# Ledger of designs, part 33: designed miniproteins, single chains, continued (5)

Each design is a single chain, and the fold is of that chain. pLDDT is the mean over its residues in the fold that is shown.

## One batch from the design tools (miniprotein)

Design m17122
Fold by ESMFold2-Fast:
Structure m17122 (fold): chain A 85 residues (1-85)
Amino acid sequence: MSPYEQELLKVSEKHKKIIEEIGEEYDTPEIAKKAIEEIDRLTKEKKEEIKKMSEEEQVKELTIFQFELNAIVSEAYIESLKKKK
């Protein structure tokens, strides 16, 4: 495993934990489950893609991946807030 592949997996795991905490706090397990499944799917796709990339491209792709995961977390949080009322 490359250092970038390891970092990608760590970023994925960190964001999934945030989603689990949101689902528990707002009692929205279905929203949390859907968001976690989306993160797992993107992580699998990005892991295979970065294996073909240069180091410079891997850094850029990791940054994009972090923004994509943050968007999923934000969406799950907003949906959970809407379901509470």
Scores: mean pLDDT 83

Design m17123
Fold by ESMFold2-Fast:
Structure m17123 (fold): chain A 55 residues (1-55)
Amino acid sequence: KVKELLQQAKDLNQQSMDLSRQSVREREVDVDRGNQLLGQGSDLAVKGMQLLTQA
C-alpha cells in the first residue's frame, strides 16, 4: 500500500519534471504553449506531493 503510493508519487513527480523541462524549451518558440505545459507540470507536482503525505 505505502509502496504503491510512493510509486505513484514518483511517477507523477517524474512526469511533472519532464513537462517543466518541455515548457522551458517550448517557451523559446511558443510562449503560450510553454506556459500551458508549465501549468500541467505544476498540477502533477502538487498531486505527487499529496500522495507522499498520505504514505
Scores: mean pLDDT 78

Design m17124
Fold by ESMFold2-Fast:
Structure m17124 (fold): chain A 103 residues (1-103)
Amino acid sequence: SEDEVLKRILEEAFEYARKKLEELKKQNPNPSIEQILEVFDEALKLAIERAKEAGLSPEQIEKLKTAFTNAALVALIEKYINPDMPLEEILERAKEVALKTLE
């Protein structure tokens, strides 16, 4: 189904984000929120291209964009409220919100 494809694309994009954040942590153990948001933007671009290749509808692509916007907002809020929270946990919470946005 389109929903299964959309979920798979989102999970792949978050795996890409995880690897990019691991690379950033090798240079700086506490990457800036700007660097984190840039990783989310790159992951979203990957997800959109994969969605287009899979033939997903414009409505499904818009849902994917909304999911990533919600994820980025959660990452920003968690970084502000819980500055000592590991980036891996912030990313996992952001992913969970993105998945819930897909319903």
Scores: mean pLDDT 84

Design m17125
Fold by ESMFold2-Fast:
Structure m17125 (fold): chain A 89 residues (1-89)
Amino acid sequence: SFPYTAETRTSEEKRIENSLKVFIQIVLEEFKKRNPDVKLSPEELKELEELLREVIEELIKQGKDLDTIFEESLKKAEEWYKELEKKRK
């Protein structure tokens, strides 16, 4: 990797990180509001947070609008929970 590319990437990651923290919390809060009866262990919650971080980061890097980021992240949270329920059977 070239120095400029590596340095630019690191700076971009820091900027994305700040945005990600806010979006992750907003999406998690909305997911919990829509699914107040959902029972998650601390480990499962951490896994969901990591999943949301990856999804939101990718969408931000792709230049998606806020509505799209929010909707796609919520869908991923719901898909993750549905898969978790299947694994419990």
Scores: mean pLDDT 73

Design m17126
Fold by ESMFold2-Fast:
Structure m17126 (fold): chain A 76 residues (1-76)
Amino acid sequence: HMLSDEEVRANALLISLAVDITLLKKGAKLTPEEIERLKQRAKEARHLADVTSDPNLAAGLRAAADELEKLIKEAE
């Protein structure tokens, strides 16, 4: 099994998003700068989902982006 550069980036981002989602669910306090950064990461996840050849990874990235955007709206 060989990971492409896109698969490596997508997997790293998915793990990072899972950590962010877990911290937000535990009630982590966000600054406006942190909210903007997380919005940008959600957009990056959607773009990587569009270019990845792995349909399970694409689904995971979109689901993580959706959950992150939902939690950001709840924190605003």
Scores: mean pLDDT 79

Design m17127
Fold by ESMFold2-Fast:
Structure m17127 (fold): chain A 72 residues (1-72)
Amino acid sequence: MPSKEEVEKEREKAKEYEEKLKKNPKDEESILEYIESMSKLPPTPENKEKQKEFNEKYEEVMKEMAEKLEAE
């Protein structure tokens, strides 16, 4: 079970990458890091809603990333 301190650290990381994405919305590394950090948080309705909003906002960029991964 992740500790309360580990959860808080992941929340801070997610916020940091969200701020980076506001400056560069096509930063693939920041998108991946944000998704990873959010996946380590408890699956609360609030966290699920934030993930959904993020996925909708960056859907096109994530689609392009997936296409690049498939093309290799």
Scores: mean pLDDT 76

Design m17128
Fold by ESMFold2-Fast:
Structure m17128 (fold): chain A 68 residues (1-68)
Amino acid sequence: MEEEAAKRLEEKTEGARRALEAAIAEGKLEAFFSNRQADPVVGSEEAKRKTEELTEVGREAERAVAER
């Protein structure tokens, strides 16, 4: 992984986290996930990797908050 990729990933994680918080607060959590998964494309192998990566980071963020 490149150094710039790490920075990009961090920004993506923060953006996704904030979007998720907003969706939860507005009760649009399901719409947020459904919209992301209901891509017009047939589906991509890359999407699986990115989804797992995002999930892992989100889990770590929640754990850090809960642990505090």
Scores: mean pLDDT 60

Design m17129
Fold by ESMFold2-Fast:
Structure m17129 (fold): chain A 64 residues (1-64)
Amino acid sequence: VKTVTIETFEGTKEELEKKAEEYMRKHGAELISQREFTLPDGTKVGVAVLKKGDHLTVLVAYEP
């Protein structure tokens, strides 16, 4: 891995999955990992990690 892009947005798990799917389709990236967790304040966070060659893209969706 040589470069990393992190994109954060307010949205649901379903919106994260759709955005990851479109990113994979458009860029030929592979889904490496997908995680969900809830912060102590009740905020829900989804994370999708995508890889293409030496580049990682991390998509983060949150519901405050």
Scores: mean pLDDT 82

Design m17130
Fold by ESMFold2-Fast:
Structure m17130 (fold): chain A 91 residues (1-91)
Amino acid sequence: SKLKKLAEEIKKSLEALVAAVEAGDEEKAREEMRKLEKTATELLSLIEDEEKKEEILAAMSKLGRAVRAKDAAAAREAAKELVAKLEEVAK
C-alpha cells in the first residue's frame, strides 16, 4: 500500500537524520529533516483518524526539538517513538 511505502521512506530518512545528528553534520540533519517533513505531510494526508495524526505530529515535533538541540540520544529516542506510531497506522 502507499501508506506502507511512505512509512518505509520515513524510516529510511530517520536513519539518515539520526546518523547526521550523531556526526554533528548540521546541514545534512536539516536537509534530512526537511525530506522527512515532506514525506510525513503526504502520509498524514492518507490518515482519516485525527487522534493518530496528532500523535504522529507530536512525535515529529519532539524529533525536531532534539535535532535543533543537537542531542543525538534524544533524536534516537524520538525516532523510535515515531517509528512505533507509524507501524501502528500502517496495520
Scores: mean pLDDT 85

Design m17131
Fold by ESMFold2-Fast:
Structure m17131 (fold): chain A 63 residues (1-63)
Amino acid sequence: EEDELFEKWDYDGDGTLSPGEVALLLKSLGYTGDIAALFAEFDTDGSGTIDREEFRALLEKVT
């Protein structure tokens, strides 16, 4: 489940994922595309982090 993956990779427990956390997760899933471009596409508010809803949409696109 996407929520379970989010909780696993949210190392600091702040309810968001950093670019580094997202990159490590996508690499662990075998994603070989442009991670920086994908992150920027789903960081819709420009916060520099991915929240749970944005993370779900990102996973739906790559899986």
Scores: mean pLDDT 70

Design m17132
Fold by ESMFold2-Fast:
Structure m17132 (fold): chain A 80 residues (1-80)
Amino acid sequence: MEIPFLKPMTLAELAENSGVSPAAVAATMRVLEEEGIIEVKREDGKYSIAYTPKTAEVAADPEAAAALEERVSAATGVAA
C-alpha cells in the first residue's frame, strides 16, 4: 500500500490554509515527519505531504495525540 501525496504547496500556501506563520508550519511539518505521522517531499520550493497509517493510530489514541501536541508546541515555540 503506497501512501498518496497531497498536491504540492508552498510554505506560504500551507500557512494561509492553516492560519499560522510559515515558520510554525515548517516546525509542525518537521515534528510530524519525525514522528512518522506524515511523509514530506520537498521539490521546487513546494512540499508534498502524505498522511501515514500512523495518523489514524494517533487520532484513535488520546495519549499519543497529547504527546504529539506537546512536541508540536515545543517545536513551534523554539522555531518561531
Scores: mean pLDDT 72

Design m17133
Fold by ESMFold2-Fast:
Structure m17133 (fold): chain A 62 residues (1-62)
Amino acid sequence: LSEEVREQIVRTAARAGGLDYEELLEKVRGKSPRELAEILNKETPLVIYLEGDEIVGFYFPP
């Protein structure tokens, strides 16, 4: 997972959850894609799809 894609996912999740982007980014800094997905799925309405240890997609339920 590239750092740029990671930042994009976090920015999207923060906006969806009404959370501060920088705070959420700090929370997932140094985490694996799986750990990042677990945190974001728990804290925000964003749903992340994994293939092994890689994020292959995400979406917001309406």
Scores: mean pLDDT 75

Design m17134
Fold by ESMFold2-Fast:
Structure m17134 (fold): chain A 98 residues (1-98)
Amino acid sequence: PVEELDASLVADSPEELVELSRRLAEMLREQARARPDVVLRVDLTILLKGADLEEGERATQQAAEVLASEPGIEVLSVTVEQLPDGSTLGRLQVEVRP
């Protein structure tokens, strides 16, 4: 079976986003190992404050690469948009297998 999860990361810098992405990857792998009969599908929202679209796209892509570097984690889609408040909003669909 597939289990759907929502996750959210809020970062003030690309460096913080990388650190949060590493922690999330470890957590998702641990959850998948605990339930080997389940595939986790995660709708991940990333809010990066103070980034223009180019910086936000680069940082979100780096976060996706950090997640995908963990065995069993696959990033299915990535979208990034600029918000009126000067933040960027990234949306990732992530699949985690045991």
Scores: mean pLDDT 86

Design m17135
Fold by ESMFold2-Fast:
Structure m17135 (fold): chain A 93 residues (1-93)
Amino acid sequence: SMREERFIRGADELKKKFLEETKNASSEEKEQLIRELARELARLVRELFPDIEFELDPEHITLAEVISLLREAGLDRVAEHVGELERELFDYL
């Protein structure tokens, strides 16, 4: 769908920003940036898929929780894309 394509595009842009910001970051800074990435992805979910009902704590959202929410909503393609993004980031860290 057009919304799924917009999500994937937005997720890729957030990934690029994360990789640039982590280039010389400490372990603590990388953890903070991962939390920011999860929060930004959750905001993108709310913007593009407002019909998805979920309880989000904006300060404690994880990438795994974003993936779970997308899968529960039947958005397997975009959930898989976030999963690949998570894997690539952990390989980079």
Scores: mean pLDDT 80

Design m17136
Fold by ESMFold2-Fast:
Structure m17136 (fold): chain A 90 residues (1-90)
Amino acid sequence: MVEKLVEEARELGAKLGEAAKAGKWEEAEELQKKIEEVIERARELLGGDERGAFAVATLASAAAAKAAGEDKEKADAWEAEARKLLEEVL
């Protein structure tokens, strides 16, 4: 189930980055709220483990940065570290 939340977070993150790049700030705000909901669900499913919640949040942020055309190398590094954290928690 956490794997499904990770996928949702990544999809929402990518949409957030696209909306921000296009200057659609209302859409970006709604997408950010949905991402926060996914992060909270992940925290609950992992018994309150902050590492898992942090990893999901980082994956969403990395996807948003890539979609917005920000620093790809930094975003790729964040994604790799978040995946390692999830592997340790799951």
Scores: mean pLDDT 79

Design m17137
Fold by ESMFold2-Fast:
Structure m17137 (fold): chain A 64 residues (1-64)
Amino acid sequence: LSEAEEEELRAYALSLGLSQEKADSLVAAARAYGLSLEEAKRVVDLTVAGKDAEAVRLLLEAAG
């Protein structure tokens, strides 16, 4: 992710009601696992929906 995409992802997570800590963790995970902005936004959507297991699975699939 570019710095601008990381800022967009953080703003998106916060706009959906995630805490600053969770938003920062998702940005860090997206960077570490090499997610695209679109994949990272999907992880945010699943987390907001309470589908944490699905979000983790998506992260692992993106990592390889």
Scores: mean pLDDT 79

Design m17138
Fold by ESMFold2-Fast:
Structure m17138 (fold): chain A 86 residues (1-86)
Amino acid sequence: GSLEEVKKAAKEGAEELRTLADQDPNPEAREFLRRVAEILKQASEAENKDEALTLLVFAIIEASMSPDEEARKKALELIDKVLAKL
């Protein structure tokens, strides 16, 4: 995939995670989803594929650290969609 495809997917993923966070009644899950969304937003602004990949790795690490299984699953599924465009 192209950098533009990765950036578009990252932007869409960040927006979807923010929407999921706003709908989540659990404050801890909301903060977690918002943190992953912020990293994906940074990936959507990446200047090259290496920067985008580095940010996506940080997103995976952040997602993997959540004790909330459902929030972790949602975040990782969206990150995987972005990685598929790389």
Scores: mean pLDDT 86

Design m17139
Fold by ESMFold2-Fast:
Structure m17139 (fold): chain A 67 residues (1-67)
Amino acid sequence: TVTVTVTATEEGVTVTGAPSNVVAFVADLSALEKGKYVPGAMDKETGATATSGPLDPGGTATLTLTG
């Protein structure tokens, strides 16, 4: 289990406090049409993924990856 903080920005999503095998992504591109970002994180070694609900730019969410 890995807990990471993801931050939504106008340039995408970033992850902090994670091992190098964890990457951030935008989980739902359709939310961008509403000015929202749905951030996610994925552990490339285990394949575990987690996503937050929609965030405004500058918003943060804590995600837990279980693998």
Scores: mean pLDDT 70

Design m17140
Fold by ESMFold2-Fast:
Formats: sequence, structure tokens, C-alpha cells
Structure m17140 (fold): chain A 87 residues (1-87)
Amino acid sequence: MEKAEITIEAEDENGRGVGKVTVEDGVAVDAEVLEGPSSAAGNLAAKSLALETRRNPELTTEQVKEAARRGAESLRKAGLKAEARVE
């Protein structure tokens, strides 16, 4: 059983948002808002990731980690300060 904690942080003109997703065997078992409003980009990205794992239960934990990193990169390309951290 592979477990990972994924934190997605993003800052835009509306403020900073930090969302956390706990993943076991490629499935989000928990998702929480650590900082900022639920509408903040980081929190929306974390929610999107959690929904993706539930819609595609064949995703591995490694693929979910990669999806989080790519999500943060996409936000940075859009001009936001964004980072994905994996523990």
C-alpha cells in the first residue's frame, strides 16, 4: 500500500490557497483546505486532483504525484506562483 500526502499551493491576485490531498494506492482518501478560501487556485487544483483519482481508480500513487506536479507547472505557465509538494 503506497500512501502520499500531496500539497498544492498557488497564489494569484485573490490571495494564496493551500490544499492537501491524502492518496492511498492512487485514490484520494482525504482532501482538506489548509489555507485560503476554497475558491483559491491551489484549493481548486487540489479538489480537481482528488476528483481525478476517484474518476480514474486505475491511477497509481506515482501517476497522481506526477499529475500534481504537472498541475502546478501549468499554473506557473499561466502566470501564478504555484508549487506541488509530495511527502
Scores: mean pLDDT 81

Design m17141
Fold by ESMFold2-Fast:
Structure m17141 (fold): chain A 94 residues (1-94)
Amino acid sequence: DKKKKEEQAKKYYDYAVEYIESKYTIEGNQEQRDKFKEAVANQDVDTIEQMREQETDLKMQIYYQIILAYIKGDYDKAIEYSEQLKKIQEQQAS
């Protein structure tokens, strides 16, 4: 069901956006937070991809990939990246 995949991808997208905004806020990086918020609001794929490439943290890169996949309409990829992130979190907890 395409509609259910879109709804699942949207939930992961919303979570990814919140996570990245929260992380920049916690780090005191207001400039990156504001740039990210503007890029997301404008669906500026090029800026979001550039910001992803500048990230050294694997989890942050995956959250950016979820956002990019959702904006591009690739809901299957957005879900796949969310599942990949869950596996990484589980491995770090063990």
Scores: mean pLDDT 84

Design m17142
Fold by ESMFold2-Fast:
Structure m17142 (fold): chain A 89 residues (1-89)
Amino acid sequence: SESWTRTVTLTLQSDGRLVGYLKVPATPGETEVRVVRSSSGVPVAAQVYRKTPDEITYQLLARVSEELAEQARQKPFTVEVEVTVRPKP
């Protein structure tokens, strides 16, 4: 298996969600995305948004308080994610 770390910036949406996207090349193996840390330690969910034969797009989503939303307007809200690719048996 191979693992690498990526930093994704989340953007505040009009509905109060922080949303970002991570694109990962599709492989014959299993791909796993894990949140390592986020700005202010806010829980962030990672889910498959779009899947093509060549690429998987993950959506990173957090819901935040008004205070954290204001902080996200002042400076980038970032999430560090670990991508792991495991070969098929």
Scores: mean pLDDT 78

Design m17143
Fold by ESMFold2-Fast:
Structure m17143 (fold): chain A 101 residues (1-101)
Amino acid sequence: SPVDEAKKLLERARGLIEEARTEVERLQSDFAAGRLTPEQLRARIDEVYRKLAEVGRLIVEIFELAKKLNDPELLEEAQRLAREYTEIGDKVDALRDAVDA
């Protein structure tokens, strides 16, 4: 059903957001401890950006499903995911800027 499809997209988006958050926190720790070179940090930051690009695409699909189904709860979940996506993106941007300083 379209509801089951929406649930699968939500679960995938949530999983990728959790992975991206964990990776960013690990990279922040590695940077602070001097464990990785700037080149290695930039490569890992690029991997996180690729993951966030997939999250962004999933969020768009969930918004379109919410509109099609006229489902206010699904719309609210999509808005919540979009806020988490932005928060993680801001952390990655701050880390990139710190590495490139």
Scores: mean pLDDT 89

Design m17144
Fold by ESMFold2-Fast:
Structure m17144 (fold): chain A 91 residues (1-91)
Amino acid sequence: NAKELVEKAIELVREAYTHLKNGEKDKAIELLREAISYLEEALKQVDHPLIKRALELVKKALEYVENGDYRKAIFLLEQAIKLLEEALKEL
């Protein structure tokens, strides 16, 4: 069920956001990788442009986290959450 996969991805991205605000890099990376897996699985079930764009933002945010740029990562995760919440209204 694509809706359940997207809901789980939003939960994981929100949890990663909280860990980043606390400076917890390794936990945030783990959660973002898990969120990416859920979004990739959702895209196998539904070809949705907002989910695809959110996946790109989460992947880019992960790169920023790995490089220690938490501010850019947080900004991209906020955008990804908005796109995923909009996609949920259409699922």
Scores: mean pLDDT 90

Design m17145
Fold by ESMFold2-Fast:
Structure m17145 (fold): chain A 64 residues (1-64)
Amino acid sequence: GAAAERAAREEEIAEEIERISVRGLLTRDVPTARARIAELLKEVSEEFRARLEARFQRALDAMR
């Protein structure tokens, strides 16, 4: 149903954000990674966005 499809879409977005974060860490291209993550976070619920931002900000901050 629609709820399951939305959950699957949000999971796909989370996986894409994780891949972008890993690439940003490996290439040290943090500004590009942050910009792409910000665009993807516009597509998710605010609660899901907050959890993803907390998770991936820790990864990106490790590059400082």
Scores: mean pLDDT 71

Design m17146
Fold by ESMFold2-Fast:
Structure m17146 (fold): chain A 78 residues (1-78)
Amino acid sequence: MEEVEKLLEELRKAMEQGIEALKNGDYDKFLEVDRKIQELLDKLGELISKLTPEEQARVEAELSRLFKEAAKKINEIK
């Protein structure tokens, strides 16, 4: 779980950096961050498959929260 928690925190920070890049019109930075998000999601997928059902549910809830928060912030920009 510690590794998953670290990846979730990195994902949250990467999403925040992506949103800031969009606000600033920094397309190059956005693409860099998008690539990092994809790598983090791939790593999370590998780890989630090895977790208990209780741990999987916890991670899924946190991922859902992060994506909803990011979507809200992106919509506020547009």
Scores: mean pLDDT 80

Design m17147
Fold by ESMFold2-Fast:
Structure m17147 (fold): chain A 76 residues (1-76)
Amino acid sequence: SRTQEAIALLQQAIEAARAGDLESAVALLRKAGEVLGSPVPYGLADAVEALAAAGETEAARRLAIRESQQLIKELQ
């Protein structure tokens, strides 16, 4: 299902963020938003990208992990 594909993408985004790969995390969040047809993962991707661009790398990483975990919980 599209929901299961989105959960897998969100799990991959969490793994990328844990590894410090925020560029991949943002790309995976945008893909999850596309699969779901939802603005919520896109908004999260934009927020993570903005924090990373501002040099707030650790805040961006924590946001990507926390909010992706919450989205997975809401989709289950």
Scores: mean pLDDT 90

Design m17148
Fold by ESMFold2-Fast:
Structure m17148 (fold): chain A 79 residues (1-79)
Amino acid sequence: MSKEDIEKLREINELQETYRKARAEFLKLKKQLDKVIAERDKYSKEEADKLTNQIREEAEKAFQLAKEYKEKLDNIMLK
């Protein structure tokens, strides 16, 4: 393999790692959100609303990060 091929593989590996972490975080937050919604009767309305809003914001950030890195991976793989 050329030096350029090795550098490309390293970049792909780093992007894949970041994508996997962002996706795992999104899925974790999605499960936490679903659990809070399913168990709303265990929380006060104020606590449930605060938790769901915080988790939604964090999940949205993780989702956008995963989407961005997936697009970067697709662009590199299609070159």
Scores: mean pLDDT 80

Design m17149
Fold by ESMFold2-Fast:
Structure m17149 (fold): chain A 81 residues (1-81)
Amino acid sequence: MERKREMKERLRRIAELARENSKNGKKAGVEAEREFAETLIEAVRAGLSAREIAEVLGIPESAAQVIVEDAKEILEREAKE
């Protein structure tokens, strides 16, 4: 499934940029935060599980579970709007 692989690579790159901004003591701009959030939503839409997101981002599965639930809520809102 090429879409799932593509989303894993994209999410990894965006996560690296977000970590670099945090390490440099810079607050992520609204635009960078939006891009990261949109990529997470697309990853969930492509069928990535909390476990897969946790592995890609290098975070605990419990943290990824919260991200997946938030992304699902946003996807449901977009479907209604």
Scores: mean pLDDT 72

Design m17150
Fold by ESMFold2-Fast:
Structure m17150 (fold): chain A 68 residues (1-68)
Amino acid sequence: SPLTPEQAAVAKAVEDRARELASAGRLSIEEAATAGQQAVDAAIKLLDAGASPEEALRAALEILDRAA
């Protein structure tokens, strides 16, 4: 199923952050792809559970920062 606009916005922010971490050399391309997907999946689950986009994004970015 296609993402909702809220899910798509959070996924884009997570993907943008993962690219920044890879460009900065903090993650490899493979690590950024793996951690980015885990972060997006976590954010979607939180949004589906009724979390705000801000809460979902915060949790997702913490997953990326822990991987870096």
Scores: mean pLDDT 85

Design m17151
Fold by ESMFold2-Fast:
Parts: sequence; C-alpha cells; structure tokens
Structure m17151 (fold): chain A 68 residues (1-68)
Amino acid sequence: SDEEEKLAKELKEKFGLSDGEARNVALSVLNAQTFENKELAAEQLKKGIIEKFNNEELGEYAEKKVLE
C-alpha cells in the first residue's frame, strides 16, 4: 500500500534500516493500527522492536506512528 511504502521510506531514511527491515516494521505498525486496543498494541510493538533492533528511538517512533 502507499502508506506502507511511505513509512518504509521514512524508516530507511531516519534509522538506516534495510528494505526488508523497513517493510517489516512498516507492516507491523499498520497491523497494530487495526487493533481495538491501540495503546497496548503500540506498547507491545515498541518492546519487540527495541528487543530485535536494540534501538530505543526506533521503538518510540513505531509506537508514535501506531497512535497517530
């Protein structure tokens, strides 16, 4: 989707992620936005991203994008 491509591009530019990493994070953000409890989904995504990438700023950015 256009939103996925736009978010993946932002993630590559801001955090230096690979194409695959940026796409996976973008898809995870968009999926989390579909959950009834977006705040819980955002928190869980943030924790998972920090654990996988060891990047707190990336996790916080993803949380913010879910809650927008």
Scores: mean pLDDT 87

Design m17152
Fold by ESMFold2-Fast:
Structure m17152 (fold): chain A 81 residues (1-81)
Amino acid sequence: GRALLLALEHDLRRLLEQRRYEEAARAIKNAMANPDISEEELIAVLERLGFSRETARRIVELAKAGRLEEAAELLREALER
């Protein structure tokens, strides 16, 4: 439900602000194990956190595949300037 997505958005924002990219990638993977959270809703959370739809989709794909180091690197590259 919406409450779970808002909690995830809050947790991800905090992890990303602390540059804890591997933990953020793991949180995304864990969220996908919840049947009440769709892939599209998770992409929307990442878009609200500042990622493009294309980047958000790729992050979700990598995390779903268990490729957490690659998901973490993409999170870092997309946020760091």
Scores: mean pLDDT 85

Design m17153
Fold by ESMFold2-Fast:
Structure m17153 (fold): chain A 57 residues (1-57)
Amino acid sequence: STSDWLADIKLEQYQEALAPYTVEDLSKMSLQELSSLGITLSGHLIKLGAALQELAA
């Protein structure tokens, strides 16, 4: 699940904000769209984006 995957990459603090979305849905979002979901720290956005790209490959 998205929540389990977020815990694995140590972004579990975003589980509630990202719970409505699948990992596939998140991989299609821009960094701007991800930031709009409440991810305001640039380091967390970069980490999430990189992890999503690794899964999409």
Scores: mean pLDDT 79

Design m17154
Fold by ESMFold2-Fast:
Structure m17154 (fold): chain A 75 residues (1-75)
Amino acid sequence: ALSPSQLQAKVYKDVQDLVDRYKLSDEDRQDLQQRADQLIDQALKSKNPNLMTEMSIGVLRIYIAVLNLERQAKS
């Protein structure tokens, strides 16, 4: 299992990569980061020792949210 600081760093890195790829505004970045923070909190409260699985599912959900935001911005 990852330490809390390692889990946070990895999720923040993945979020930052998405922000950079889609050139999100500061407001969209804050919304995405808030969701990431909630996801980290839920993963840390999980009794499941495999936090990596829960985190991976959460990162995919964030990725879908970013794609939806990008699609709405283009529409």
Scores: mean pLDDT 70

Design m17155
Fold by ESMFold2-Fast:
Structure m17155 (fold): chain A 95 residues (1-95)
Amino acid sequence: MEELRRRVEELRKRAEELWEKVKRGVEDPSLIEELQETRRESLELAQEAGRLADEASKRGDRETFLEATSVTARAMLTAIMGYVSYRHIKREREK
């Protein structure tokens, strides 16, 4: 569980740093690739944490279930942040 919590915090920080670059109008061709990779890792983490939540639920381990569900939700929010950042770049480049 602690490993999943650490991973979701690292992905959140990365997504936040990428969003700050997007807001500053950084002309970095790798930025879109980094946003897509961060989103992919976030979705993979959500799937892994969701599986752990399912296993905990089957064992009646409420504490692990709630923690894994929290990680899943946070990973999904990080993926949404990546989508918002990508949409912002797309709109600015079309102007």
Scores: mean pLDDT 80

Design m17156
Fold by ESMFold2-Fast:
Structure m17156 (fold): chain A 97 residues (1-97)
Amino acid sequence: MIKAKTEVKKEGDTYTLKVKIEVYDPERKEWFVGEVEIKVNEDGSYEVRVRGDIDNPLVREALGRVFDLFRRKVAENPHLTLEDLEELAKEIEKAFN
């Protein structure tokens, strides 16, 4: 069982995609959380930050799928726009539902 929530924010000339992945681990009988923040600057450069339960194998697998979608989006358009991040957010939510 897995849940993905996304938020896209514009601050001046930068865009940020925040992804929160909540994963239920049936062996540990607990929810684990992984978070990814992708910040795109006006020059097309980006920063990726990861936090949470990144040592949990189900969280790592879910984050891997998020990064695969991100890499595909960058390959299609290296100069990511706000619209690209909004589309990526929708693709992430669809991939986990």
Scores: mean pLDDT 82

